# Designs tried in a protein design run: designed miniproteins, single chains, continued (3). Part 91

Each design is a single chain, and the fold is of that chain. pLDDT is the mean over its residues in the fold that is shown.

## One batch from the design tools (miniprotein)

Design m11146
Fold by ESMFold2-Fast:
Structure m11146 (fold): chain A 74 residues (1-74)
Amino acid sequence: AEEQLQADIDRGIVDITIGIERNYVRKLLGEEKADEIAEEAQKVADRLMASGAPVDEVVRAITKLVDEKVEELK
């Protein structure tokens, strides 16, 4: 079904986004902080996706969370 395919694509986009953001944080703040922020981003993504938020909103929420955490920790 189209719904299942779209869900798989959306999850893939979210996973890739978190991976990119984790690598970005790792380069700035190290692996421990990258893992912590990636875990928080995954929880936010899971919650938004469970509520039916569009993938664009999920990606924006992930990016905003990472930006805010990096700002706090530098």
Scores: mean pLDDT 82

Design m11147
Fold by ESMFold2-Fast:
Structure m11147 (fold): chain A 63 residues (1-63)
Amino acid sequence: MIDEGDVLLALAEIWHAIALKYPEDPEPALRGMERLKEQARALGHNDVAAEIERLIEETRAAL
């Protein structure tokens, strides 16, 4: 059964790919990932929120 946390992480990975493809304007993608992190925490998926936070930091480091 697909968990909500799995969906949120997959969406964050899509935003990560968008940020790397359009590095001249990464802000919409970074904001998208931050919102998904907050949603994961609100739903109690703290482990998924931590993975999304790691992905945000990887994205910022790659830009």
Scores: mean pLDDT 83

Design m11148
Fold by ESMFold2-Fast:
Structure m11148 (fold): chain A 88 residues (1-88)
Amino acid sequence: SMESERMRKKVEEARKEMRKKLEELPEEYREYLMKSVEYGVEAIGHASSAVAAENEGDKKTAEEHRKKLEEYNEKANEYDKKAEKIKE
C-alpha cells in the first residue's frame, strides 16, 4: 500500500538519523543502549511467536517462547539500567 511504502521510507530515514545521533554519544552508553534495544526486539519476536503457537494449540512451543520473552525482557532492562548509570 502507499501508506506502507511511506512508512518504510520514514523508518529508513529515522534509522539513519538515529545511527548518526548514537555515534555522537559516549561509546559505552551507545553500546548498552543498543543492547537494550536488540534484546527488546527479540522479546517482541518471542511474544508474537508465543501468540501464534497458542492459536495453533501448541502449548509447549508457546511456553518456550514465553520463557524467552521473559529472559530477553530481563536482559533489555539490565542494559537499559547500565546505560542510565553512564548517562548520569
Scores: mean pLDDT 81

Design m11149
Fold by ESMFold2-Fast:
Structure m11149 (fold): chain A 63 residues (1-63)
Amino acid sequence: MPSEEELEELLEEVERELVLRAAQGEVITKDQAREIMAKRIAEKFGISEEEALKLYEEHVSKL
């Protein structure tokens, strides 16, 4: 399992990327953003996208 610190750093990085892409004129839906975050978590930590989505949801619930 990734640490909370590693997860937070990754999510901040992805959020910055998505904000920059939106500023450049890309339309990114809430569902697309959630998919992108789950995929990035899964790829970085070597876990399933389903497990990555659970980690993302838990993180968001704490904000």
Scores: mean pLDDT 77

Design m11150
Fold by ESMFold2-Fast:
Structure m11150 (fold): chain A 99 residues (1-99)
Amino acid sequence: SERRKALEERALAAFNASPYKDFILRVLKALFKNYDKEQVLKELKRFIDEVLSAETEEERRKYLTPLIEFVKNLTGIEVSEDVLLGALIEFQKELEKEL
C-alpha cells in the first residue's frame, strides 16, 4: 500500500538521520543473538507487519511504546517511534541477507 511504503520510508529516513543509529541496531542484535535467526526473522517480520498495518498513529504507538520503554530502561536512551521502526526494518534486511 502507498501508506505502508510512506511509513517505511519515513522510518528509515529517521533511523538513518539518528545519532543513535549504530547503537540501537547493536542493542537489537545483542537482545536476539542467542535465538535461532530464522525464528527471529519470522517474528520480526510479523511485528513490523502489525505495526505498518495499524490504521492510526495511536494504534502503532501501542506496539512500539513497550519496546521504546524497554530500550530506555536498559540503555538510558529514548528513541522516537520512527527511529525504532527504522531500526527494526534495517535489522530485518540484515537478517534476510544472512539467511
Scores: mean pLDDT 86

Design m11151
Fold by ESMFold2-Fast:
Parts: structure tokens; C-alpha cells; sequence
Structure m11151 (fold): chain A 92 residues (1-92)
């Protein structure tokens, strides 16, 4: 179920948000990269991850943007790269 996949991704993204509240930016980047690796073959999961990052940037504009930029620089998933480029353009 798409709803079940997105609920799982949202739960994982709450952990990323918690890391940013603690000022642990590098740990937040590593967690997002691990999620992209875990869900990389699932288009719905990648869309929910990108939406999670959009919410993160809205809550933490500087730190959330830095996480998205670092993930874009390091990810090898071409679909997620395109999603992040579009996401960062929304805030540019």
C-alpha cells in the first residue's frame, strides 16, 4: 500500500527531524542517505522522502536545506537526484 509505505517513511523522517533539533546535521544526512538506499527501488517511497525533506526545510530552513544539498551531492540514485533538484528549486 502506498499509504503504508509513506507512513513508514514519515516515521523514519521524524528521526531525521530529531537529529536536526539536536544539531546533528551530519547524522541527519547519513540517515537520509540510508533511507534512499533502503527505499531506492520504490518510486512512492522516494516521493514520500522528498516530501519529508520539503517539510524539514520548512521547519528548519537553513539546516534542512543543508541536509538536502549534502544528500544531493552524495546520493547515487538518479531519480532521487532529480526529485531533490526540483525540491531545492522550490526554495531557491
Amino acid sequence: SDAAICAEVRAEMRRVEELLREGRLDAAVEQVLALVEKYGDNEVALLCLADGLRRLIRKFPEAGRRVAEAVLARTTNPRFKRLLEALLAEFG
Scores: mean pLDDT 88

Design m11152
Fold by ESMFold2-Fast:
Structure m11152 (fold): chain A 56 residues (1-56)
Amino acid sequence: APVLDLSDVTDRVDLARAIAEHYDLPPELKEELIAASEAGDDQRFTALLEEIRARW
């Protein structure tokens, strides 16, 4: 459905914060993940998630 809700953008950022906290990510990785989520850079966000899953 073509309905953009501001909560959808907020959910992505909240998810990034939760992932960073759960995996106890270094500050650099945490900032990068949050920045990618805030920028809406899905490709960068997905790449970072794959890196996190491989390392943690």
Scores: mean pLDDT 71

Design m11153
Fold by ESMFold2-Fast:
Structure m11153 (fold): chain A 71 residues (1-71)
Amino acid sequence: SNAEKEAEKQRIMAETAAKVADLTQKANEYIGKGLASSPEEGEKWRKKAKEYEAQRDAVIAEGQAKLNELD
């Protein structure tokens, strides 16, 4: 039913938002470490932050793909 499809969309959106929030928090922690570190050590933390940002972008893309499958 359309009601079941809308409920599933809301669930996907909520789960995606929660995962994005967690990955954003982790990225921000590594950004903070990079800012507090020497230039050389800061590069390592910036790379870790970018890894979490890439995971966040992948989670957003996966969520959007799941929403598109329900259409």
Scores: mean pLDDT 89

Design m11154
Fold by ESMFold2-Fast:
Structure m11154 (fold): chain A 81 residues (1-81)
Amino acid sequence: MVDEESELLERTETRTVFRAVVGIKDLAKELGVELKSGEEAKKALAEAIEAGAAAQGARVESLEVEAEGDKVIARVTLVRR
């Protein structure tokens, strides 16, 4: 079964660090796109995270995305103001 998980690793007044684990098929369905490779899935997840951060008034300070089998894993650091 495809699964999706997000974990909050650290939060301060100005920084939030979290890990997101998402199945490539779940990501494709959520975004309404076709993802044929881990490379495409990494790019799509990175773009979605950056768009979400911008919508919340945050900036992505660091973003690490890895493909692992049928999943992508992102470790994200967001900063505010």
Scores: mean pLDDT 75

Design m11155
Fold by ESMFold2-Fast:
Structure m11155 (fold): chain A 90 residues (1-90)
Amino acid sequence: MEREKKAVDFIVKNAEKSIEYIKKSPLITSEEEQKKHILNIGRNALETLKRLGFSDELIKEAGDKIIEIASKYFPEVEEELRKLMEEILK
């Protein structure tokens, strides 16, 4: 139980750091490119959680946190990431 929660937290924290790095990157100056990278980071994190076999409850909890982090920078990615989470949980 504690080990699974730590692994989930690690994935969430890595996604958060990656999103922050993209937003601050001097190499990615286009808002359109930043949105694409952030969406892909969120997508990959959600797919990784499902692939590793975490419970639907843990995937939803982690997914909600990742979506919140991504949407703080680009609110428009929230709907797309929520749809992806729903598809992953099917």
Scores: mean pLDDT 80

Design m11156
Fold by ESMFold2-Fast:
Structure m11156 (fold): chain A 66 residues (1-66)
Amino acid sequence: ARAVIEELQAVADAEGRIPEARLREILLRHGYSEAEADAIVAAADLDGDGYVDVRVAGLLLLEAAR
């Protein structure tokens, strides 16, 4: 969880956002399943604009690690 969150923060733009495709790629690289990655991306893209707030993604990752 922490290593994923750190990588998300490192690749985020000045507003703390990343493209959905980039978030999905990072999740898959860290051992999340395709279904888990897709669910996290969908839940984190609140605007449906193809970008994700890394803080929202981080909170969802902490929930998934329970």
Scores: mean pLDDT 74

Design m11157
Fold by ESMFold2-Fast:
Structure m11157 (fold): chain A 77 residues (1-77)
Amino acid sequence: MEEDEKLVEKAKEIGRETARSLKATPGVTVTDELAEKIADYLANYVKEILKKRGYSDEMADKAAEAVKEGLLEEFKR
């Protein structure tokens, strides 16, 4: 549904913005391991918030996956 698509897109954008903020710091070196840990923390946080707001486990999981993908994709660039 439109709300589901909007939520997933917003989550992915949050992931990208977080990665861009970190990459903007002079001298920052982000390893794959560090990027994965940051992505997991952010994904878990988003999932927890959505569950508290009454979203389904399926929607919370999709949003968590989207934020993780957005963050990891931006770090790999």
Scores: mean pLDDT 78

Design m11158
Fold by ESMFold2-Fast:
Structure m11158 (fold): chain A 101 residues (1-101)
Amino acid sequence: PRDPLADTRWRPPPALQAILARVGLTAPEYTVEEIVLGVLRLARAEGRFQTEPEKAGIVDLSGTPLGEFLGVDSVNSADTEGLAARLVAAMEAQGAVRLPD
């Protein structure tokens, strides 16, 4: 019912904070959009994007801490809303605090 990319700020759980710190995101709170951009930046830096034209934008998360956090083996980087929704669901499942604006 809510837009997962809205300006709502979250305190990421420790597992996600460790992932975000690898791309220099060390603040205590972020918007979901900032988290999405941070995790995609990390995946690009780690060479996780598929190189085949028919799989362009697909990110391989198999065996990664992010894949374990989200409970998925891959995501589509073009589907930022779907990735944001998965991040929100994973954060809520781990008791992360949604901050009011």
Scores: mean pLDDT 75

Design m11159
Fold by ESMFold2-Fast:
Structure m11159 (fold): chain A 94 residues (1-94)
Amino acid sequence: SANVEKALELIKKVVDEETAKKLESLIEIALRSSPEGRLKALATMISTLLELGVPEEVVREIFELLASEIEDPEVREQAKRVVEQLIEQARKKK
């Protein structure tokens, strides 16, 4: 997917090569997983990016690109809520 490729390019610009490889593997697993597995993988990825200090705007862009691969609107809305909660939690720790 062009959107997955764009997300991976953004990730490679903001994290080291080893972290980028781990996140790429997590995305590949997510695309083959149940809806619950996809949400868990997305949450893990977003948490990792936020812990590394990636800017909130970049984290949102990566999420929007990957969320385009979620066909179920309900699962997509759940993912969006989880990501917003993770961003809010990251703000409170600063």
Scores: mean pLDDT 80

Design m11160
Fold by ESMFold2-Fast:
Structure m11160 (fold): chain A 72 residues (1-72)
Amino acid sequence: MLRIFRTADPVDGGEGLVESAADEAPTPTPGSSDTVFHGRATIEQIPDERERIARLTALALAEAASSLSGLL
């Protein structure tokens, strides 16, 4: 049930909220900075295969676009 509260009072968006806490954490170093933590097995273990597949996919997509010659 809606309580008659927080009406014309800036306390809801005042200081001491999550924004204040976020301001205290200025973004030192994200965990993703260490690849082994973010996707170590995939990136470090099979980087060659993943990159190869990505390149093949990109080439296939490019060739498809080229083959269409902008028919679209």
Scores: mean pLDDT 51

Design m11161
Fold by ESMFold2-Fast:
Structure m11161 (fold): chain A 66 residues (1-66)
Amino acid sequence: MKYVLTTELGESTFSFTDEEIIEILVSAGVSEEQIEAIAEALKKERKDVTDEEAEKLIKKALEAMK
């Protein structure tokens, strides 16, 4: 799936694919098992969250995993 990320300091829109998110997590030193757990958690929460909230969760995950 495609994701759109908006930065906090200005309107900069970035589009991420599922594969790009995985590559970022791998570069941050996260193991494949942790990546799968995160992906499953996001898929579960997706049913209860809006698209905007999903983008917020992705942003938080990426910043926390730097």
Scores: mean pLDDT 53

Design m11162
Fold by ESMFold2-Fast:
Structure m11162 (fold): chain A 85 residues (1-85)
Amino acid sequence: VPSLSEALSRARQLVDENKDASPQEVRQAFLDFMLSLRDQGASLSLLQQVGNFVLDYMEQNNWPQDRIDGASDGLQQALLQTLRS
């Protein structure tokens, strides 16, 4: 099970690696990342904290709004899929 600290470090790296990605690619990358954390046993609370961190980090680094929206969509879809039980 990933710790919050490990998940946040990986999330930051993922944001930096996707700096030139399209909104659709950003959405898919963050969806896949969040589902990967879930599959590793991450709690819903940890996923929510990672999602909030990603969006705040992107906003603080002046990312274009369309890419922030893409990340938000991907994160929301992952949370909805995680709630499917």
Scores: mean pLDDT 84

Design m11163
Fold by ESMFold2-Fast:
Structure m11163 (fold): chain A 78 residues (1-78)
Amino acid sequence: SEKEKKLLEKLKELIRKTKELLSQPNPDVDKLAEIAMEISNLILESEDIEKVKKLVEELDAPPFVKDILKGVELLRSR
């Protein structure tokens, strides 16, 4: 869907920003926390978790992003 396409594009942007921030000698912890919250919300709203997993793998997302994805999957299993 168009909604899912926009969600995946936003997630892609946030993952790239996270990688850039983590490459800095003194990463902005507050900004990282904000991005982590946005990523969590996008994953929770996703219509297709398999597309999210694919994107996370393709972009070689940082470990904490993979942990967020796993946590969201666990919460959604209920």
Scores: mean pLDDT 82

Design m11164
Fold by ESMFold2-Fast:
Structure m11164 (fold): chain A 80 residues (1-80)
Amino acid sequence: SIKELVEKALEAIKEVEKSDLSEQKKRIFTEASLTIAAMGAYVLGDEETAEQLHKLAQEVADGAPLSEVIKKLEELIEKL
């Protein structure tokens, strides 16, 4: 389901945030995880969720804090 796809992405991002990776690598891996989830949502026919995930990926690329992105992703899951 779309919810399971987004929950899996959130789990991966939380693990990245807890890791000893540099802030730059945390950003890169978080952006990649969100982009993969967005592609999955497009394939499943949920263009609205895909667009929201892609927007979050772009916010990460633009330097948004991971804590803010995690919060927004949790809020998205509550609506799925």
Scores: mean pLDDT 85

Design m11165
Fold by ESMFold2-Fast:
Structure m11165 (fold): chain A 67 residues (1-67)
Amino acid sequence: EELIANLAKLGVPQALLDKVKSGELDPLRVGGALAALKYKQVTSVAEVVEKYKLNKDDAEQIVAAVK
């Protein structure tokens, strides 16, 4: 729950927070992808999918949330 609250504070969309809470998504992968996007180490959906092993739809939501 604390981890979900921290991801929400970082700007993770509610749909992805719900998936983390249900166990469909690894919170460390979601948090890592968001941090990399904010620090501009990755800039595209394809890079998020490759490095953080998120599916394309979830990666698109994270990329949209940080832009």
Scores: mean pLDDT 77

Design m11166
Fold by ESMFold2-Fast:
Structure m11166 (fold): chain A 81 residues (1-81)
Amino acid sequence: MLTEEEIKKELKEIEELLKAGRLEEAKKKFDELVEKLKKQYGVSLDVDIISKLPEELKKPFLEVEINIGVAELEEAVKKVT
């Protein structure tokens, strides 16, 4: 079971990967975190984990999810020149 501190640590590690331009590693790590959280909070894969997270974790989780989405969009724009 992940503690709040461990979840925050994993989110910060994902943010550092994004800062380093390591988008694919950041995405993989975030997907692994989502799977761990869904198992920990007993939700199925098709259910939004945000609604089941403690209030104090919702904002940091959403910020990382948004930052990954923005980085993916920027990468897609680069690939089409």
Scores: mean pLDDT 77

Design m11167
Fold by ESMFold2-Fast:
Structure m11167 (fold): chain A 67 residues (1-67)
Amino acid sequence: SDAELLARALRLHEEGLRLVVAGRLEEARRAYEEALALLGQLPADNAEAATHRANLEVALAAVEAAL
């Protein structure tokens, strides 16, 4: 379901943030990439998913710049 995809993506986002704090940037990158892939399966008009996609894209760009 869309709710299950969203919930899983948010858990991966939280895990990615913990990995960033721990300095585990390659693992954080993978967690953010997986979260974005899950959100990409949701409808484009889902405003909550769109907000989370935007936040994750910023987070992923920051991790990639730090690698």
Scores: mean pLDDT 86

Design m11168
Fold by ESMFold2-Fast:
Structure m11168 (fold): chain A 61 residues (1-61)
Amino acid sequence: TLSPEQRAVQAQIDRLSAELMRLAAEYARTKTPEDRARLTAVGQEVARLQAEYADLLAAQA
C-alpha cells in the first residue's frame, strides 16, 4: 500500500506523463525549437519526480 506522499508523487507523475505525450504529439506536428524545449523541460520534470518516487520507496524499506 502506498503512503499519502507516494500517492501524491505518483499522481504528479501520471499527470505530467499525460502532458508529455500531448507535447510529444504537438512537437511531431510543429517541429519548432520552442515545442522541443517544452517537451525537454517536462521530460526532465518527470524524470526528477520518478527519482523522488524511488527515494520515497527506498525510505519505506
Scores: mean pLDDT 83

Design m11169
Fold by ESMFold2-Fast:
Structure m11169 (fold): chain A 67 residues (1-67)
Amino acid sequence: MAPRYTLYLPASLTPEQQAEAILRHARAAGIDGVRVVSVRQVPGHLEVEFEPGDETLEEIAARLAAA
């Protein structure tokens, strides 16, 4: 099974800032790129589940904005 990661991002951030935070977190964890699997709104945060992939910052931000 492909490894999955979960990150909670402040809802106060823009989708672009949230996408940048995901990519930064992934790189710190040794993951070169990401694919967003699911996005869920929770009080004060977005719960984002991702796996290794090749989505662009713009694609990630668009996925987060659509949640």
Scores: mean pLDDT 81

Design m11170
Fold by ESMFold2-Fast:
Structure m11170 (fold): chain A 75 residues (1-75)
Amino acid sequence: GVYVITLKGEDKPGMIDTIASVAEENGARLLSLESTPGETKVFVQKLDENVDINALGQEIADALGLELLEVKELN
């Protein structure tokens, strides 16, 4: 499945590389990133069914110093 992880905060230098690295380390793939001045949406695909997307979202948020707002599955 594809998931959207919504973070509160600005686009930061190296953000894309950081998100891609954390996702790959946790068995997910970064598909795309949508950034606005106050909000970043991260689109990821699970590479393994056992991947905890909520835990991944929190790890990405913590790595960037941003707040995790929401995690949604796209159907």
Scores: mean pLDDT 82

Design m11171
Fold by ESMFold2-Fast:
Order: sequence, then C-alpha cells, then structure tokens
Structure m11171 (fold): chain A 100 residues (1-100)
Amino acid sequence: SEEERLALALRAYEEMLALLERARAALAAGDVAAAKALVAEAFRLLAELRRTLHPEEAPSEADLAAFLARVDGLSAAELGALIDRLIAEVRATIAALRAR
C-alpha cells in the first residue's frame, strides 16, 4: 500500500540521517575512515530502498561500487561538503514525506 511504502521510506531516510550525523561527528573528531564508512552505509541503505520501491531505477552493484570508490577517494574537506549536502537533502525528503 502507499501507507506501507511511505512508512518504509520514512524509516530508511531517518536511519540515513542518523548515519550521516554520525559521519559528520566522526569527521569533526578527525576520523575520516569512520566518516567514509558511515557515508557508504547510508548509500547502501538508499540503494536497498530504491531497489525495494523502484527496482527499475535502482543502481546496479557496479554503479554502487563505483560511487563508493569515489567516496573513498574524497579529501576530508570534500567529504565534509558531501555530508552537509546529504544531511540537507535527507532532511528535506523527510519533511516532504511527512507533509503527505
């Protein structure tokens, strides 16, 4: 149902937000490796959500691997900018889903 899909999406985005906020805290503490691992986990969760809700639009295993390799190659400054952008996007998505 639409209600079940909405509930699944909300739970997934709230979990992604928690992972990204933890990534931001890790980066602020100087733990770049932990921040990258948490961002990677958030993207794996997003890929699984898309696979469940819109399998025709889901990223392939190769696309996900290529994206994660790019995240691993980011500087601390680039990673910080990515995390801040993702937190803003996830918060906006949660607000939009809750307004439905």
Scores: mean pLDDT 85

Design m11172
Fold by ESMFold2-Fast:
Structure m11172 (fold): chain A 95 residues (1-95)
Amino acid sequence: PPRPPLTEEDIKRMEEFIKELEAELKATSTPEAAKLALAAVRAAFEAYKKLGVAMSEEELERIREEALEIAKNADKITGEMAESEWGRLFEEALA
């Protein structure tokens, strides 16, 4: 599907989106879950930058919903991993 080319305004909009999402995740999730969700969002952002295309408002909203689901699932995963030898490796991967 055709997408508009990436502009400086689009980059600023995506950075603002990440800041707002970070604040929301910090309010609703553990720090570890928030880091994981933000890492996924930043990875998607970098993929779009490499493709030279802007994220639409609908795509940003979907990414927000997916990030919140990742954080929700990561809270359960992080709780389980904190009781295991893998908890340390998870923390190192997020550093």
Scores: mean pLDDT 68

Design m11173
Fold by ESMFold2-Fast:
Formats: sequence, structure tokens, C-alpha cells
Structure m11173 (fold): chain A 56 residues (1-56)
Amino acid sequence: MSREERKARLVAAAGAATSRAQMAAVAHEARKLGLPVPEDGGELSGAELAAVIAAA
């Protein structure tokens, strides 16, 4: 998978997240990819986290 393809999958996962644990996992994976997401990504809504990842 390319970096852009992984990024697109993280955007989809963030938008589909229904729990804090799912959002934290998405934020953790995005940070591993070097994307500028907050450490406490769980304070963002799924839509907000998806928007941050998409903009990065």
C-alpha cells in the first residue's frame, strides 16, 4: 500500500469510528505514518479526525 492509500483508509476509518478506542487506534496509526494528528485524537469527533488526516 502507498502512503496516500493508507491515508485514505485512515480517513474512512475515522469517519466510521463509533468508539473512543477506535478513534484512538486511528490517531495512533496516523501518527505512525507521520501525519500531524493530536496525541489525544479521542477528543476530536470522528469527522474532525477524518478532516485533519485528509488535510495532512
Scores: mean pLDDT 75

Design m11174
Fold by ESMFold2-Fast:
Structure m11174 (fold): chain A 77 residues (1-77)
Amino acid sequence: SQEEERERLLAELEAALPEAEAALAAATDPARRAALEFGLEGVRLLRRALRETPDLEEALARADAAIRERQAAYLAA
């Protein structure tokens, strides 16, 4: 079901976040830090969409749109 799949995805994201945050804390190279920060924010955007949007497909589409918009803004800066 969509509910079970959303719960599974959220559990996977919650498990991945501490590892990603630890990797960022350990990174000393500025380019690697920037890439890890960008990736971590993407995970946070997906987690927010999954929590706030009842329909799984719509949640995934909204997360993708938000991540793409952020990527475009980053590249334009």
Scores: mean pLDDT 80

Design m11175
Fold by ESMFold2-Fast:
Structure m11175 (fold): chain A 66 residues (1-66)
Amino acid sequence: DFVEKVREIAEALLTEGMDAAYEKAKQYGLESILDSMVEEFRKQGHDDEEIEATLRTMAESFLESL
């Protein structure tokens, strides 16, 4: 289930950080989606700290919506 895979990636991000989120995304074949999101924020001039903060906020919102 796509939703369950995204949930596990979101939980990994919030508990263990970006590297753990990427490992889970890679395991589920969703690494390209996560990488695309990170790259898009980077192109907009956001640094790695701002990108991680934004993704953590999105992950929290996603988990609350389940």
Scores: mean pLDDT 83

Design m11176
Fold by ESMFold2-Fast:
Structure m11176 (fold): chain A 87 residues (1-87)
Amino acid sequence: SLEELLAEVLRLMGEASKLLAELEANPRVPQEELDAAKALMDRAEELLIRGLALADTDPERARELFEEAKRTVEEAIRYLREVQERV
């Protein structure tokens, strides 16, 4: 359902935020890599907000936006985990 997809995106955003905070606490992590992850998370949040705005009027478009947000936050998590493995 659309609600289940939204809940999953929010769960993943929470996971990404936790990973980002842990890496931000490490002075050996390059700022450029943190900024790249932040850009992906900002994009996912933008997509999620746009999807929420359309949920009642265009649920098909809202679903597409939530699916793109999910892919974007999963990319951020993958990127952050790769950074974590290198430090």
Scores: mean pLDDT 89

Design m11177
Fold by ESMFold2-Fast:
Structure m11177 (fold): chain A 78 residues (1-78)
Amino acid sequence: DAVAFVQQQAQQLGLTLDPVTADALAQALEHNKDLIVPVLRYLKEEGITDPAVIQARLDKVDPSLSAEQRAKALISTA
């Protein structure tokens, strides 16, 4: 379960993600664990720990991008 994976990885990094935000992130990254972990680490390193801020950033990502391009956009959007 990619949603459970996102929540577990976020918790290990000290982030609290609700199921809706975790699902949105998993969907944006096409349930790719290799993309999810680096994105979560980036968000923690930049101090983006609020689920609402994470959701707002996901909403700004171009939906026509591939999962890898969306991951890059999330990392470069600051």
Scores: mean pLDDT 77

Design m11178
Fold by ESMFold2-Fast:
Structure m11178 (fold): chain A 86 residues (1-86)
Amino acid sequence: AVLEEINKMSDVEAITYFLQNHPLSKEDIGAVSAALSALLGGADAKTAANIVSPLVKTDLGKKVVEAIANSPNLKEAVINAYKAVS
């Protein structure tokens, strides 16, 4: 399953996979990509989500950012973001 494959990936590979395999609009993907990159750089999930929250325009983008905010680490943030768009 896709979620099992993501769990086996590195953090960089998991982010890259999500960015290549999502149905988000061009505007929202920029914000979500920035949040995931902040997590990769060591930011906590709530801080990363709060920085990009005003930049998301669609309900789907908001749902993805909320899923990231409620995740305990980067791998779970990617998994939960993918679940939010599925």
Scores: mean pLDDT 78

Design m11179
Fold by ESMFold2-Fast:
Structure m11179 (fold): chain A 63 residues (1-63)
Amino acid sequence: MKKKEEEWKKIDEINQEVSRKAQERLAALPPAATPAERVARSDEIGLEQLKEFNKKLKEYEKK
């Protein structure tokens, strides 16, 4: 049986890893040519972040 504290720590770890990767991807992108392009890139990174978070959460639930 997992303690609530242990569960929260694991979820926090997953969230931190996924957020770090999203920030790294945003920082690695070249300067956007237009504001619209900047928004589109942010949306794409956000979607990938959500997908990675759900994937890692699913993997954790298997354990």
Scores: mean pLDDT 73

Design m11180
Fold by ESMFold2-Fast:
Structure m11180 (fold): chain A 65 residues (1-65)
Amino acid sequence: AARIAAELDRASGGADTLTRAQAIAALRAAGLTREQAEAAVDLASGGGDTVSRAALLAAAEEVLG
């Protein structure tokens, strides 16, 4: 949890949203597989190319849990 939050904060550069590419890279840096990262982004994005940082953190925890 803490590592995922830290990587999302780093990738967002202080923004409330991430692009799909930034989100996948951040989740993989936090230790998720590509498949887990893509699933979390799809869950958090609601079909868009951008995701909120908070929604992505919750989605990543759901995919892992």
Scores: mean pLDDT 78

Design m11181
Fold by ESMFold2-Fast:
Structure m11181 (fold): chain A 81 residues (1-81)
Amino acid sequence: MSDEELLAEVERELERIREETRRLYEETGDAQLAMEHAARRLQELGRRFAPLIRTEEQERRFRRLVTLMQDELTRYLFPER
């Protein structure tokens, strides 16, 4: 798998996590519950993709994508923080 193929797959999974997290927040109004769901899903993503990461460059780019998603969801759920 190329770096671009791996990262494209990661980005697709992150989009699913974004949708799930936003839907949970819309249904419950509970930002903490939604963030805990996102954290669990991101951990599952890490476990699934860790065996596919072969290079330091892939690991760095993967971590950057996860960090950007965490930051985005934090701003969405806790806009005054």
Scores: mean pLDDT 82

Design m11182
Fold by ESMFold2-Fast:
Structure m11182 (fold): chain A 81 residues (1-81)
Amino acid sequence: DEEEKKKKVEEKNIERQKEFKESVIEFAKNIKTEEELKKVELLIEALENAEKENPAITEEQKELNKELKEELKKIIEEKKK
């Protein structure tokens, strides 16, 4: 079933995105240097650019990226205070 195969691919993509989100948030929480902080800022920029350049991005993927960006921005603000 082609439709079932497509759904499984989408499910795997969402799962990978969730795992990536968790890993990045954990990395951001452990930032101790300006170099590491800059990497997180660049990642936010990369996520925004990836959304702009990817016309096939799903609403679910956009929502996960939005959640990740908001969480990273909060961590950056806390680290700068």
Scores: mean pLDDT 77

